# Designed miniproteins, single chains, continued (5): the designs that were tried, part 34

Each design is a single chain, and the fold is of that chain. pLDDT is the mean over its residues in the fold that is shown.

## One batch from the design tools (miniprotein)

Design m17151
Fold by ESMFold2-Fast:
Structure m17151 (fold): chain A 102 residues (1-102)
Amino acid sequence: ADTRVVTDFDADEVINTLTKIEGVGKKRAEQIVDALKASGDPEATGISVAEKLYGKEFADKVREKRIELLSQNPVLAQTLADVGGESKEDADKARKLAGVEV
C-alpha cells in the first residue's frame, strides 16, 4: 500500500514549479498533483500523470522544465523528487545537464 500523500505545502511547491512552464496554468498544475495523489501507484510520477491526462507534448514540456530546475536548484530538485515521484531517467538527465557524471 502506498502511503505517500503530498501535503498542502509540498503540493503548493510542485504547483509553483509547474506554473513556471509557459502554457501551464494553476488549474493544470493542481490537476496533475491531485491525480498523482489519487493514483496509488508508487512508480507514478508527475510527468507520467501529466502525459496520461494532457498528452505527450505537455508532459515533455513539464519534464524539460523539471530537468532544468533539477540542474539549477538541488534543494528544489530533492523536494520535487520526493513529492512528484521523479524518475531515475529524469534525475540522470538533470545530472548530465549540470555536467555531473554518475
Scores: mean pLDDT 61

Design m17152
Fold by ESMFold2-Fast:
Structure m17152 (fold): chain A 64 residues (1-64)
Amino acid sequence: GPEGEALLAEAERILARLRAGEATEADLQRFEKLVVRAIALDQLVERMKELGREAHRLARERGL
């Protein structure tokens, strides 16, 4: 989604600075925060998919 795309774009910009030898300690700290946020979003999406599958199964079993 838009948040994930924005996180990826910012991470790629920081990585480009790292490859160029221009990265600061602040860039590294920001990169770490972006990675942590991306992991949290991925885990949330996977959990929502699990809940969706369970809801669909229960609805079918109850004839809904």
Scores: mean pLDDT 79

Design m17153
Fold by ESMFold2-Fast:
Structure m17153 (fold): chain A 68 residues (1-68)
Amino acid sequence: DKEEKEKEERIKKAKEILKKIKDEKEREKYFLELGLESVRELLLEIGASEEDLEALEEWEKEHEEYVK
């Protein structure tokens, strides 16, 4: 099923993105490639926990230079 496959792919991508954000060398590249907005949308789509979303928002505030 197309919808099921798409959901699974998004979850996989979101997990990879979270790992890359934690990895200092890769996170800057991912922010430039996908943007923080895309990361937030993926987390919302997969039903990430409120705690995970808050952690991402805190990260975003710490690095306004990539968002502004």
Scores: mean pLDDT 62

Design m17154
Fold by ESMFold2-Fast:
Structure m17154 (fold): chain A 76 residues (1-76)
Amino acid sequence: MEKAKELFEKYFKDLSEEELKKKLKELEEGIKKAREAIAELRKNGGDEAEIAIGEKLLKLYEEIIKLIKEELKKLS
């Protein structure tokens, strides 16, 4: 949570509602592709350490998405 809030404040808090919506769409699409890549690594016997790092990054981006959605609810 702390890292996600830091990144949100640094890169997203000063964006307009339309800019936040655009970034939300981009992040959600990126997460879908990343989940597919991690699933492929699991299926093909990829390195567990690489998978673990990927999963931690996915959780971080999912928390950022939650913060963007919360901000959009306040603006809408």
Scores: mean pLDDT 79

Design m17155
Fold by ESMFold2-Fast:
Structure m17155 (fold): chain A 90 residues (1-90)
Amino acid sequence: MAKERLREIIARIEADPVVAALPEGQRAIALLEKAMSLEDETSQEAIDLVTQAAEELAKVYRESTGEARAIAMENLTEAGKINYEMSKAR
């Protein structure tokens, strides 16, 4: 389910000290945690929160180099997939 996948993304970001230390990474975690706390994981509010988290991860990707950039791209890709699946579940 979407909440389990969102938890996995949060765990990946938190496990990476470089991405987790960035303000954008911290904002992405907070947005994903908010999305997970919603009762309806397919709601427009949940979709909007995951979209905003993906935007924060995109900023990390654009401003980062090397390993941090690769990790940001991976997390951004997964967030986008989940957002798409949540949209389709409506």
Scores: mean pLDDT 73

Design m17156
Fold by ESMFold2-Fast:
Structure m17156 (fold): chain A 75 residues (1-75)
Amino acid sequence: MDAERARREAEAEYGPEYGEFAEGLVRGGASAEAALTLARAIAETGELETTVPFGASADDVAAELRAREAARAAA
């Protein structure tokens, strides 16, 4: 995996805050795909401030994505 790739893709699409967030997730053990998926979901909802902490594990990223999907379905 490449943390810099995840950062560049998220930054180009949503801005530097999302790039830094995605890089942190990959460095914490998440795949670049999972980090980019979470960054996109957060950008679409505008909830960056309430997201998974910098350096979160791959399992934490997966859990956050699942929780956000469930919240959207329940709302």
Scores: mean pLDDT 67

Design m17157
Fold by ESMFold2-Fast:
Structure m17157 (fold): chain A 90 residues (1-90)
Amino acid sequence: MEKVEKLKEILNKAIEEAKKVSDPEDQRDIIRTLREALGIIDALYKQGKIDEAFDRVKELLQDALKRAKSPEAQKILNKTLEEIDKIREE
């Protein structure tokens, strides 16, 4: 439960930072990806599949990072992935 709440907080914070990205395509892709990740967490948490939720969220963010064109977008995605890894190892 606690790890799920921290994961959601990290993703919501990343959405707020993504709103500052100057490239409109990168901004839209990041926000869309992060919102999709939140939906996956909610669905998998209801099924008791929290480890799978972490794996799926990381895959989504890694794919978004491969598509990101701007340094701003890449920085947000890399920071978010690092924060997710930290809470997973707690």
Scores: mean pLDDT 84

Design m17158
Fold by ESMFold2-Fast:
Structure m17158 (fold): chain A 84 residues (1-84)
Amino acid sequence: MEKILEYLREFARELHRLREERGRLTPEQLSDLALKYSPKILDETKDEDELVRASLAIETIVRMVREGKPLEEIEEEARKILEK
């Protein structure tokens, strides 16, 4: 769990930085970061329920970054999803 949250926070920080630097996330940038972080997150757990929560957290992070939410709000929402 803790390691999954760490990867989700790294993913959120990278996406947030890219959006701040360039004003918009491209599909290519999203794909590149998904390829970097999704395998790391998925390798951390064998529990199907944890995988579902991790997937939801990834989707929520992407949505919130697109909406221009603050990084601290994004990280907190990801944590809440994983602790469900």
Scores: mean pLDDT 78

Design m17159
Fold by ESMFold2-Fast:
Structure m17159 (fold): chain A 62 residues (1-62)
Amino acid sequence: SMEEKAALVTDEQLEALRAYARTGSYEEAAKILGKTPEEVKELVRRALQVIAEHPEALRKLQ
């Protein structure tokens, strides 16, 4: 639903954020996910935006 997309990190965004956190590199994260570095950058940026609006979402990432 629209509420889910607005309030929660999506699975794709979460996977991108986790891969980036583990590798420290958008290029390496992209290789793991089978995506481009630009796609991973956008997904991570969107994930961080959701976390900024909903800090409670960050606790679920730990």
Scores: mean pLDDT 73

Design m17160
Fold by ESMFold2-Fast:
Structure m17160 (fold): chain A 84 residues (1-84)
Amino acid sequence: MYQALIRIRGRDGDSIRQAIRAASRGASTVPGFISSDLLYLDDTLGVLRLTFQDQQSAQQGADAASRGASTVPGFLSTSYTILS
């Protein structure tokens, strides 16, 4: 299985919580999605781990998560890393 670590920055904790929910929803629409886990949350940063069956699904899921997070008011940035 493959994992995507998504780092989300926002204006405040509410924006980050909303961005994490949007990222999880986006990722869950991708075939091969297995799970999402919140690893860290404060007023400036959220870290989400997404798990997928294969590398292609992980890449598509990370992209979908990033797009979802970016729609949230107060969103500042996302970055992600794919792990095998």
Scores: mean pLDDT 87

Design m17161
Fold by ESMFold2-Fast:
Structure m17161 (fold): chain A 74 residues (1-74)
Amino acid sequence: MKSAEEQLDEIQQQTALEILAAVEAGASREELDAILARGKAQLRALADQHNVPQDTLDRYLAGLDRGYAQIVAA
């Protein structure tokens, strides 16, 4: 059984990889924003299901925002 934190790590990593792959494929900003929104929704759903502390969820959401900003600004 995976811990909630391991599952959050997997969602964050998978979302970052999907954004990178989409950028390499020439995806629009709208498509990239949709991938980010989906990743954040998955993080929130998992956090709600496992009663993850808000501070922990906020760290993962902020991590996705920082990664996304760096990728799309490049």
Scores: mean pLDDT 83

Design m17162
Fold by ESMFold2-Fast:
Structure m17162 (fold): chain A 63 residues (1-63)
Amino acid sequence: SALEEAERLGTKAAEAGAARMSELTGLPAEGSGEAVSETTARVTGRVGDIVWEGDVPVEGLSG
């Protein structure tokens, strides 16, 4: 479904962002995604004690 695709793409983007932050900081990082709607995913990232969150369009994540 479109919601499952949004969650999948959001999670991949969050994980990629976490990997980049880990490289930049030398700290452990993690990321997760969830579907807000069929066209929007919420991505959450953490590095050390800092958490980032944002809503991103699914089309921006798939291309």
Scores: mean pLDDT 80

Design m17163
Fold by ESMFold2-Fast:
Structure m17163 (fold): chain A 73 residues (1-73)
Amino acid sequence: TVVFPEPTPEQLALAEAAARALEAGDFETARAYAEELKKLDPVMGLYVLGAVAAAQGDFEKAKELFEQARKEA
């Protein structure tokens, strides 16, 4: 059975903060939280950075970041 590590409270807090910033349209703040998350969890951080890029309409960058996240996983 493949076991994945559970996210830490800090990782969840950063992901939640990034999601709230994205909902508010604050892409700069969302990216900043995603970069902090990437320092703790590269896969989760890259995935959130991809979501930020997609929300900004940069689908090329979003695709690159999602591909990176998939390879790191």
Scores: mean pLDDT 78

Design m17164
Fold by ESMFold2-Fast:
Structure m17164 (fold): chain A 80 residues (1-80)
Amino acid sequence: SAASHGIRGAGSLYRKLHEERGWSAQEVADYLASLSPEEAAALLAEYAKVTDPEASENIEALDAAQAARAARAGAQALAL
């Protein structure tokens, strides 16, 4: 589903930003929420490209409504 791909993408994004920049899960969630749904989905796809290429490809194939669903699910999964 769009939501499951978004959650997987958010996991990849969090891991990278936490490891390289020291960002908390909440900071990543807040950043995703500050972007448009299409921008957030594109960011999730880009960061999943190497660690989870299947999730990345599926996110890139989503329409605007599905991209919004994926972005929201990813942000919610990271929020405390």
Scores: mean pLDDT 81

Design m17165
Fold by ESMFold2-Fast:
Structure m17165 (fold): chain A 57 residues (1-57)
Amino acid sequence: SIEELRQELERLEAEADARIAELLAQGDRKGAILVGSEAGVQRMLLYVQIRVLEKEA
């Protein structure tokens, strides 16, 4: 459902932010960039799915 996908987006964002913060604290800037990029792609896909469902998938 749309609400479940919105909750998934919030979880993905929170998890990605936490992981990025951990990697940056360890000095792993490349790892932080990779996690951010991967999360960005996943957020985009979830956003598109929500938009499709809002228009009655």
Scores: mean pLDDT 82

Design m17166
Fold by ESMFold2-Fast:
Parts: sequence; C-alpha cells; structure tokens
Structure m17166 (fold): chain A 103 residues (1-103)
Amino acid sequence: AQWAALEAQWKTIVRKKRSKELIEKMKEFNKLRDEIQKTQVLTPEQREKVRSLVEEILKLAEKDGDKVGIATAYEVLARLYEIDGDFEKAEEYRKKAREYLPV
C-alpha cells in the first residue's frame, strides 16, 4: 500500500514538461523504486535515499515552476514522515502539498 501510493504520485510528476536535470533525478528515483519493488520492503536506508532524492526533485520543480511536481514532492515527504512515525511533520507537508494541487 505505502509503495503503491508513492508510485502513483510519481506518475503525476512525469506528465508535465520538466528540465533535463529534473528528468535525470526522476530516473534515479525510478531505479530506487524498482529495487524496493523487487524486495517488497522499504528499508531505513532506502527511505533515506528516497527522502534525499525527493528533496532534490522539489528544488528542481520549484526552479521550473512546476506546481504539480512541487505538490507531489511534498506528499512523498509527508508519507515518509508518516512511515517514520512523525505524524506532525507529515500533516505539515500535506498542508504544503494542498497549496500547489491543481483543482
């Protein structure tokens, strides 16, 4: 369930035009995603890698003015905090994501 939700959100980012740097970072995430899917387990080390990569993608999406990408990155960060048991930070990041969601 947790990984399927992250993958669905990632597909949303891919549907928009992106800078070359953002595309490269998304390819790194896709490789990490494939590794996680093979094991069906999200290790603490993989969780840290996802967080770091998503933070880089957030910066690039902000530079590109990609509101959907920004929202998706915040939602992924919120889910990671939820997995860590930090529900307060998870709620804060979900609030940030809602500000950028296309409705």
Scores: mean pLDDT 72

Design m17167
Fold by ESMFold2-Fast:
Structure m17167 (fold): chain A 103 residues (1-103)
Amino acid sequence: MASATKTARLKVTPEQAGDAAINAAKKLAERYGAKKIEVKRSPADPGDVTVTIEFEDGRLVIGVRRGENPDEAIITVHATAPSEERAQRLADEALELVIKEAK
């Protein structure tokens, strides 16, 4: 298995970014046929969200954390797949979709 990690800072609230990550994950799950989707929100901070998608041949983790400013979120996407090229494509597509959903 190969892996790829992508990170971006977005000028949106962490709560908006968290909802965007969940919406992006649902769309990716429908597109690629997910076996499982798991959403974890921190009880102490609703802007701290981790979404895990399990595929037949891979895994995607989307993490949302607060940035330095109240209107800033840090998105980290970690993808695993049978090849490095596939992992990178999955990570790029997932991050792009989170950014699109956060607008």
Scores: mean pLDDT 83

Design m17168
Fold by ESMFold2-Fast:
Structure m17168 (fold): chain A 97 residues (1-97)
Amino acid sequence: MAEEAAELLRRAAELLREAAEEHPEYREMLLAYAREAEEAAELAEAGKLEEALERALLLYIVLNIEAAGLAFEGKEELAEKVREAAKLLKKAAELLE
């Protein structure tokens, strides 16, 4: 359901915002990704399901790359939180078909 996908996308954005508060050094980056997740949720609510799916999948790829980089820098707790946001994006993408 598009509504359920939008909810998952907003949950991903919320998790990224929480991470930004805990990690000020990465705040700008994390808030930018949170905004991308919110834009995908707005597209899903507007019935632009194909665009929402594309945005969710792209952000999922980007967040997994960022999490790998963060883990390499020894920021494993932040990396895990970013991976959790990525999982929510993947679930949203599956609902958007």
Scores: mean pLDDT 88

Design m17169
Fold by ESMFold2-Fast:
Structure m17169 (fold): chain A 71 residues (1-71)
Amino acid sequence: MREGIELAKEGRMEEAIELLKKEGLSEKEARGVADLAAKGVSTETALEVAELLKQGKYEEADRLGVRALTA
């Protein structure tokens, strides 16, 4: 999970998405998490969003992602 997020921050989006999908995220979820990281969201926050998505807590994941982008 963390490695995929770090790859996204480095601009390696395709590799990031593949690693995040391997960790149990759907392609849409993986792309969303990678996009947050690429836009400057911290690794810890992006990881928390990914874990919420894996737990099916979609509303909490969305709220955290939006808050991180607007902070």
Scores: mean pLDDT 82

Design m17170
Fold by ESMFold2-Fast:
Formats: C-alpha cells, sequence, structure tokens
Structure m17170 (fold): chain A 71 residues (1-71)
C-alpha cells in the first residue's frame, strides 16, 4: 500500500528532523562558546531551531500514524 510507504517516509523524516534539531542545538552551542559577544543570541536561535524541528517531527509522526490507520 502506498499509504504504508508514505507513513514509513514520514516516520523516517521525523527521526531525521529530531537528529537535525540536536545537531543544530550542538552547533549553535559551540558557536556561542566561540563568540562570547553573540552568546545569548546564538543560544536563543539554537533553542528556537531545536523547538521548531521537534514540533515538525511530532507532526510527521502524527501524520504517519493517521496514514497507518487508513491503511
Amino acid sequence: SSLIEKARELRERGKQLLEEGQKLLDEYTKLANENPEKKEELLEKGKKEYNDLNSAAQAAFNAADSLLEQA
């Protein structure tokens, strides 16, 4: 079923979004440590990116579950 394949793709996307969010948080934290004058700005941006990607991941997982219920 194409719905099952689409659900698999959405679950994989959700996992990748979570990994990307953690990577970005780590990268912004490193940049903040290397740039003390921009530390607060970089940490805030990193947290926002992390939260946005986590929300997108949750939406992808929820969409995948919805498709599996239709399959």
Scores: mean pLDDT 87

Design m17171
Fold by ESMFold2-Fast:
Structure m17171 (fold): chain A 72 residues (1-72)
Amino acid sequence: MQTAVLTATADANGNATVSAPSLPAGDATVSAVDAKGTIQSVKQVTNTDGVFTLTGLTPGQTVTVTITQDTG
């Protein structure tokens, strides 16, 4: 299992992009939690380039992004 923990601030449209180039290609779970511990987004994605885009976040909120891959 591979895990990356990053911090990002949602833009005015509720989007945040994070980069974890050390993670291999394959299925990943991406979760975003704000500073109050509220889960803003959780989704399954296929990692292709180490770049993960989150949508539906509260604009302007700083979130902790946890990316988990069940790889080897």
Scores: mean pLDDT 78

Design m17172
Fold by ESMFold2-Fast:
Structure m17172 (fold): chain A 58 residues (1-58)
Amino acid sequence: DEEKLRKLQEKAEELRLSTPGVISVQVKGDEITVTVAPGYEAAGEAVRKELEAFKAEL
């Protein structure tokens, strides 16, 4: 669903910009990849969980 993908990508960019230490968030098909600076693994994991929850509600 293109609309769901668009919403998920928008949410990913919002979380990337608002979460310190998150370098990039990529959504490819059903795969979510979060890249973080060293020491920010917990922040990256929180962003990934938030996106998985958002995706489940779409």
Scores: mean pLDDT 80

Design m17173
Fold by ESMFold2-Fast:
Structure m17173 (fold): chain A 56 residues (1-56)
Amino acid sequence: LEDLAKTYEDNARQAEEVKEKARKGDPKFAERSVRWATELLEMHKQLAEEARRELE
């Protein structure tokens, strides 16, 4: 469970980095990447919180 929480947190960080890189690059890719990354970020944040609540 600890490794699972860390994985979700790492995925959230990567999603944010992808959003920033996409915004600096191509505008069209930025819009789709930002929306996709935001959705993944929120999903992983929820899973990380649930996983950490299960941890002691």
Scores: mean pLDDT 69

Design m17174
Fold by ESMFold2-Fast:
Order: structure tokens, then sequence, then C-alpha cells
Structure m17174 (fold): chain A 68 residues (1-68)
């Protein structure tokens, strides 16, 4: 599914930005990934989609804490 591939791309760019210390950009990318994954979980409920959404949310929260 193209949107899941897009979510993976956003998560990868978020991780790259975070590795470079660009936490604001990382937050933006992780938020995009999470939006896609939560929408997919609503459309097609599955443990896999829920786990992926939780992973994205965890990564987002970790980076947001670094900005605070």
Amino acid sequence: EADLALADAYAAEGARAAAQGDYATAVEHYRKALEILTRRTREEPSEEHERRAMAAAHNLAAVEQLLA
C-alpha cells in the first residue's frame, strides 16, 4: 500500500533528522508517519497496524521531550 510506504519514508526521514540533532524536523516527519498509521488502523484494524502506530508515537514522544 502506497500510504504505508509513505509512512515508512516519513519515519526514516524523522530518524535521520533526529540523528542530526534537527528535532523540529524529526517531530514533523514523525507526526506525518503517525497520521498515516493511525488512519490505516481505523480503516483496517489489525495488531500490526496498531504496533506500528505505537512505535511511531513512541519515537515522536521521545523527540518532543528533547525539544522541551
Scores: mean pLDDT 80

Design m17175
Fold by ESMFold2-Fast:
Structure m17175 (fold): chain A 82 residues (1-82)
Amino acid sequence: LEERIEELEREAERHRELLREYNDRSNELDRQAQEALARGDKERARELILESASYSVLGIGHAVKAVVARREAERLRRELEE
C-alpha cells in the first residue's frame, strides 16, 4: 500500500509537470496568434488559436488527473494510518 501511495504521488507530480508544459505552449501559441493578427494573417492566427486551445484542453486533462491521483494518495494514506 505504501508503494501505491508513492506511485500515485509520482503520477500527480508528472501530471503537474505536463500541465506546466502544455500551459507554456498554449501561452506561446496565443502570443504568436496575436502577432499573426497584427500582420493581417488571419488564416495563420486561426491555426495558432486552435492549436493553443488544444494544448489548453490537454493541460486541463492533466490538471484533473493530478488532483485525482493526489486525492487517492491522501485517501490511502489515511487508511494506512487508521
Scores: mean pLDDT 85

Design m17176
Fold by ESMFold2-Fast:
Structure m17176 (fold): chain A 79 residues (1-79)
Amino acid sequence: SVEEKAKQILALLASRGVELDETVAEAARMVAEKLPEDADREQIELAAESLEEAYRENPEGSAEELAERAWEKFEERMK
């Protein structure tokens, strides 16, 4: 489910030292919605890593800005 994938992304972000607030949680949900229903662990880990990098580049960004930038990074890594 989207909720389960979002939880996995958030758990990975927390383990990497990202502070979890409502903005990051919403961004993770938005990224999870873009992932395939059958997304494997590698894709979920890449999504979390992409969102971490988006957050580090723009820690004051909106959830939409963070999710959009994270998705761009994810797509680039999936080439």
Scores: mean pLDDT 84

Design m17177
Fold by ESMFold2-Fast:
Structure m17177 (fold): chain A 85 residues (1-85)
Amino acid sequence: SMSSLIQLLDQALERHQQGDIDGAELLLGELLIRVFDIALSSNNPEVLKKYNELLKLVLQILDDPSSFPQLYPQLVQLVNEILSL
Protein backbone atom coordinates (compact mmCIF):
# COMPACT_ATOMS: atom_id res chain seq x y z
CA SER A 1 0.00 0.00 0.00
CA MET A 2 1.03 3.65 -0.38
CA SER A 3 1.51 4.32 3.35
CA SER A 4 3.59 1.12 3.76
CA LEU A 5 6.39 2.39 1.45
CA ILE A 6 6.72 5.72 3.30
CA GLN A 7 6.50 3.88 6.64
CA LEU A 8 9.27 1.50 5.51
CA LEU A 9 11.50 4.44 4.50
CA ASP A 10 10.78 6.20 7.83
CA GLN A 11 11.64 3.00 9.76
CA ALA A 12 14.92 2.74 7.81
CA LEU A 13 15.88 6.30 8.89
CA GLU A 14 14.88 5.51 12.50
CA ARG A 15 17.20 2.46 12.52
CA HIS A 16 20.00 4.58 11.05
CA GLN A 17 19.51 7.20 13.80
CA GLN A 18 19.72 4.40 16.41
CA GLY A 19 23.09 3.27 14.93
CA ASP A 20 21.56 0.13 13.34
CA ILE A 21 23.13 0.66 9.91
CA ASP A 22 22.60 -2.99 8.86
CA GLY A 23 18.91 -2.78 9.79
CA ALA A 24 18.53 0.48 7.86
CA GLU A 25 20.20 -1.06 4.76
CA LEU A 26 17.96 -4.14 4.98
CA LEU A 27 14.84 -1.92 4.99
CA LEU A 28 16.18 0.18 2.06
CA GLY A 29 16.70 -3.09 0.15
CA GLU A 30 13.09 -4.09 0.92
CA LEU A 31 11.93 -0.65 -0.32
CA LEU A 32 13.76 -1.21 -3.64
CA ILE A 33 12.20 -4.69 -4.06
CA ARG A 34 8.68 -3.34 -3.44
CA VAL A 35 9.13 -0.34 -5.78
CA PHE A 36 10.59 -2.61 -8.50
CA ASP A 37 7.49 -4.84 -8.23
CA ILE A 38 5.33 -1.71 -8.72
CA ALA A 39 7.45 -0.73 -11.77
CA LEU A 40 7.08 -4.22 -13.31
CA SER A 41 3.27 -4.10 -12.83
CA SER A 42 2.90 -0.51 -14.07
CA ASN A 43 1.95 0.59 -17.60
CA ASN A 44 3.59 3.99 -16.89
CA PRO A 45 7.30 4.16 -17.91
CA GLU A 46 7.84 7.05 -15.44
CA VAL A 47 7.65 4.50 -12.57
CA LEU A 48 10.75 2.65 -13.86
CA LYS A 49 12.60 5.98 -14.37
CA LYS A 50 11.87 7.03 -10.78
CA TYR A 51 12.81 3.54 -9.53
CA ASN A 52 16.21 4.01 -11.24
CA GLU A 53 16.65 7.40 -9.50
CA LEU A 54 15.68 5.80 -6.15
CA LEU A 55 18.16 2.94 -6.79
CA LYS A 56 21.00 5.45 -7.43
CA LEU A 57 20.26 7.28 -4.14
CA VAL A 58 20.11 4.00 -2.16
CA LEU A 59 23.43 2.86 -3.71
CA GLN A 60 24.96 6.21 -2.64
CA ILE A 61 23.68 5.60 0.93
CA LEU A 62 25.12 2.05 0.93
CA ASP A 63 28.51 3.53 -0.11
CA ASP A 64 28.25 6.34 2.50
CA PRO A 65 25.63 5.61 5.20
CA SER A 66 26.25 9.04 6.81
CA SER A 67 24.58 10.61 3.71
CA PHE A 68 21.18 8.99 4.51
CA PRO A 69 19.67 11.78 6.69
CA GLN A 70 20.62 14.43 4.08
CA LEU A 71 19.19 12.35 1.19
CA TYR A 72 16.03 11.29 3.09
CA PRO A 73 13.81 14.18 1.79
CA GLN A 74 14.72 13.28 -1.84
CA LEU A 75 13.91 9.60 -1.17
CA VAL A 76 10.51 10.59 0.31
CA GLN A 77 9.81 12.83 -2.72
CA LEU A 78 10.64 10.04 -5.21
CA VAL A 79 8.49 7.47 -3.34
CA ASN A 80 5.55 9.93 -3.19
CA GLU A 81 5.96 10.66 -6.92
CA ILE A 82 5.91 6.90 -7.69
CA LEU A 83 2.78 6.46 -5.51
CA SER A 84 1.09 9.33 -7.43
CA LEU A 85 1.56 7.58 -10.82
Scores: mean pLDDT 87

Design m17178
Fold by ESMFold2-Fast:
Parts: structure tokens; C-alpha cells; sequence
Structure m17178 (fold): chain A 71 residues (1-71)
């Protein structure tokens, strides 16, 4: 991820924490000032990374650390 995308991803993750993690993409996009398409793409990147690590046999703690490194 570019430094700009990493900064945007941090803002999206922070907004999801504040909104309870189950908010619609439109609500998250409004909170962070990004388009829904950008938010969706950033969340897909996190989901793909997390899923790939779990499929490789990583523990939830290892997945958490890897996702933190993306931010």
C-alpha cells in the first residue's frame, strides 16, 4: 500500500472501531471523507490479507500483527 492508502486505511479502521464494526460502507465513507468505492477497496485489502494468513495456518494474534503492519 502507498503511504496515502495506509493513512486512509488507518482512518477507515478507526471509524469502524467507533461505529462498532458492522456499519454500512456509505456510513464509514461519510465518517472518513472517502468514496464508498475507496473504503470498499481498502477493506477488501484487509480481508484478503487476513484470510490468506488464516488459510496459511496463522493464529488470530499473528493476523492481528500483520494487519497492524498494513496501517
Amino acid sequence: LSPEEQANLRRVVEALRELGGDAPLSTVARRVGLSPATVSRLLDTLADRGTALLDAGASPEEVRRALEELL
Scores: mean pLDDT 72

Design m17179
Fold by ESMFold2-Fast:
Structure m17179 (fold): chain A 79 residues (1-79)
Amino acid sequence: SHQAELEAALQQMQQLFDETVARLRAARSRAEMEEVLEEFRRRAEEILAQVSPENRALMQQAVEHALRLLERIADEHLA
């Protein structure tokens, strides 16, 4: 049960991450990139809200790791 929940949540997070990377690369302005990152945060919170407390710490770490990578991608695109 908890294992299946974690696997589903991680799959959703991976899909969200891949979609967000593509959207960041297509962004034409800093404002568009900020909107993309804000949507990622909102949707990541929705995924976190659906996991049990036992899985929440692992999912929180996955979200934080993904956000750091997305911020680096945004910074590189703006350079």
Scores: mean pLDDT 85

Design m17180
Fold by ESMFold2-Fast:
Structure m17180 (fold): chain A 72 residues (1-72)
Amino acid sequence: MDAIEAGKKAAVEAGKQIPESATEAEVTLKVTVNGVEYTVTVKLSEKDGERVLTVTVTNSKGEKLTIEVPAE
């Protein structure tokens, strides 16, 4: 749950740094949720003509969760 919340917060913050005209970008952020620090990498790419954000959430133990969301 917290890993998903960290990914969501990082995606919003990364969106402020990525220009709307960009088709490729990568932003790495550190997000703390309920006292747990996550390293979140948000990568913008183009897939089948659509802009897609790939969000990789890594906890302090090196465990990774990857989610893919449309870039709107």
Scores: mean pLDDT 75

Design m17181
Fold by ESMFold2-Fast:
Structure m17181 (fold): chain A 65 residues (1-65)
Amino acid sequence: GPIEKLQALAQDIVRQTGLSLPMALRLIQNSLGIPADGIAGQQTLNAVEQACREHPESAVCKALN
């Protein structure tokens, strides 16, 4: 589901950067302009859905497609 895709994107960032999973999630959250708590919860999912409606061309949205 959407949370699993978000976790997969965060895990890919972990592999590329060596950051922890919570830090990778914080990077995604910061790119979307939401609080960076490092949790793939409903608030993060809602922000991703909103951002992808407004900016489907964004790197995060393209990665989650």
Scores: mean pLDDT 78

Design m17182
Fold by ESMFold2-Fast:
Structure m17182 (fold): chain A 95 residues (1-95)
Amino acid sequence: MKISGSEIAEIISEAHKEVLGKELPKDYIIAILENLAELLPENEAIKRLLEIIKNDEEVSTEEAVELLRAIAEELSKSSPVAAEVFRLAAEKLEK
C-alpha cells in the first residue's frame, strides 16, 4: 500500500495528540524535522522523511514505518517523549 507525505504527517499529529494531548500541524512537523536534520546531519531517515512530507511524496507504508522507527530509535537516546511519538506513529501505520 502507498501513503502520501500529508497522510504520514496526519498520523504523526495523531500520535503526538495521544502522547502529549495536542495535535501537531504539518508546518510544525516540518519545522521539527528541519531542526532534527540540522542537529543530526548523518541521519538519512530524518532527511528522507522531511523530503517526503515537504513534497507530499507517495511512498510504501513499509518505507514510512522503517523511517519512523529509525527516527524513534535515534531520538530514544536524547528525547524519549519525541521517540515515543514517532514509535506510536509507526505502530499506527503497521495496522
Scores: mean pLDDT 85

Design m17183
Fold by ESMFold2-Fast:
Structure m17183 (fold): chain A 91 residues (1-91)
Amino acid sequence: DEELVRALTELGRTVREAAALYPEDPEAAVRMVEEAARRFVERAKRLSPEQQAYAGDVVAFEAQELRKQGLDEIAEVLEEAARELREAAEA
């Protein structure tokens, strides 16, 4: 799906920018990811339940990789977004 791929690509770009900013301004980096994750979840909730579940799984996997890099605060934001999408898919 073009919309899901676009949304995931946009979220990934913001996460990479935030990861680069984190050593200089961790609070601003976390806020960037929170806003991007909020917009991503809003967009994904307009898709099918199957696409919401898939998006949640992809975001959860990316959060695990960020934790391995020591970016725990950013990973926590993505874990919450993944949880919201998985719950929405099951509703």
Scores: mean pLDDT 87

Design m17184
Fold by ESMFold2-Fast:
Structure m17184 (fold): chain A 61 residues (1-61)
Amino acid sequence: MKERIEKLKKALEESGYLEVKKSKTLDEVDLLLLSRLLIAKGITKDGKLTEEEIKAVLELL
């Protein structure tokens, strides 16, 4: 679990998502974008975010 969260944080920093994100909330479009990012980076096959991963992203915003 910890390794997935660290890979997700690195992927968000490298993608520029945090620079473009204007709100401190995650909507359905944000969740879809994060899902696709996880698949693209090889972190997951199905793009499903865990509650811990969602919380970690919110803490970065």
Scores: mean pLDDT 73

Design m17185
Fold by ESMFold2-Fast:
Structure m17185 (fold): chain A 74 residues (1-74)
Amino acid sequence: SSTLRLLARLIVQEVLNGVPEEEVVESVINIMKTYNISFSDLEKAVREEVERLKLSEEQRKRVERILKKAKEKL
């Protein structure tokens, strides 16, 4: 889905722009609720975007922490 890819890109862009981790977690949860997207689908799309942009190891770890925290709040 083009919408899913766009939403994943927005999440990764927030991480790259230094948005606080807790705020990005809330963005993930709000996106899932607003667009009725499963965590599994969003997680896969976000990870595909991370690989496409070739994020650093530190940035990848930050994304994985955000995904873990979002899952724990569901």
Scores: mean pLDDT 88

Design m17186
Fold by ESMFold2-Fast:
Structure m17186 (fold): chain A 78 residues (1-78)
Amino acid sequence: SDELEMTKYLFRATAARTEVWLLLRQSTDPAQRAAYQQELAWLDKQIAEMKAAAKAGDLDKVKAITDEMMQRVQALLR
């Protein structure tokens, strides 16, 4: 179902957020920690928008937001 697909995308987004949170926990540099905190705030905003899109049944928007989050987080992990 579209609801199940949207739930899978939300789980992927949450996993990506967790990876950034782990980077924050491993960092001891104040400037780097501040940067990761800002990235987490952006990811939290995107996840909230994704949840709103999911409630509206907009699978295309849920996928687009997830893809953008995944691309940005993968760039941070390089």
Scores: mean pLDDT 88

Design m17187
Fold by ESMFold2-Fast:
Structure m17187 (fold): chain A 79 residues (1-79)
Amino acid sequence: MEEKRLEASKITREKLLKLGFNEELLEKAEEKLKRLLELQKNQASAENQEERVKLAREAFELVSKSLEERFGIKSKPLP
């Protein structure tokens, strides 16, 4: 597992939790990121690029959902 990327995810999650974001949605987003990192580590190749992009999008959508629930507003579209 990539330690630097995992640590960044943990730092982001901790900050969001302190701001009152939904822990369950953040946990689901983290699970998507863990799957993405697993594919990068074990099977990083052109053939799984689409799946990696999809996992990144899904993780970001879960974080955006947490923002919507916390503040009652729609998040911006995915980057």
Scores: mean pLDDT 65

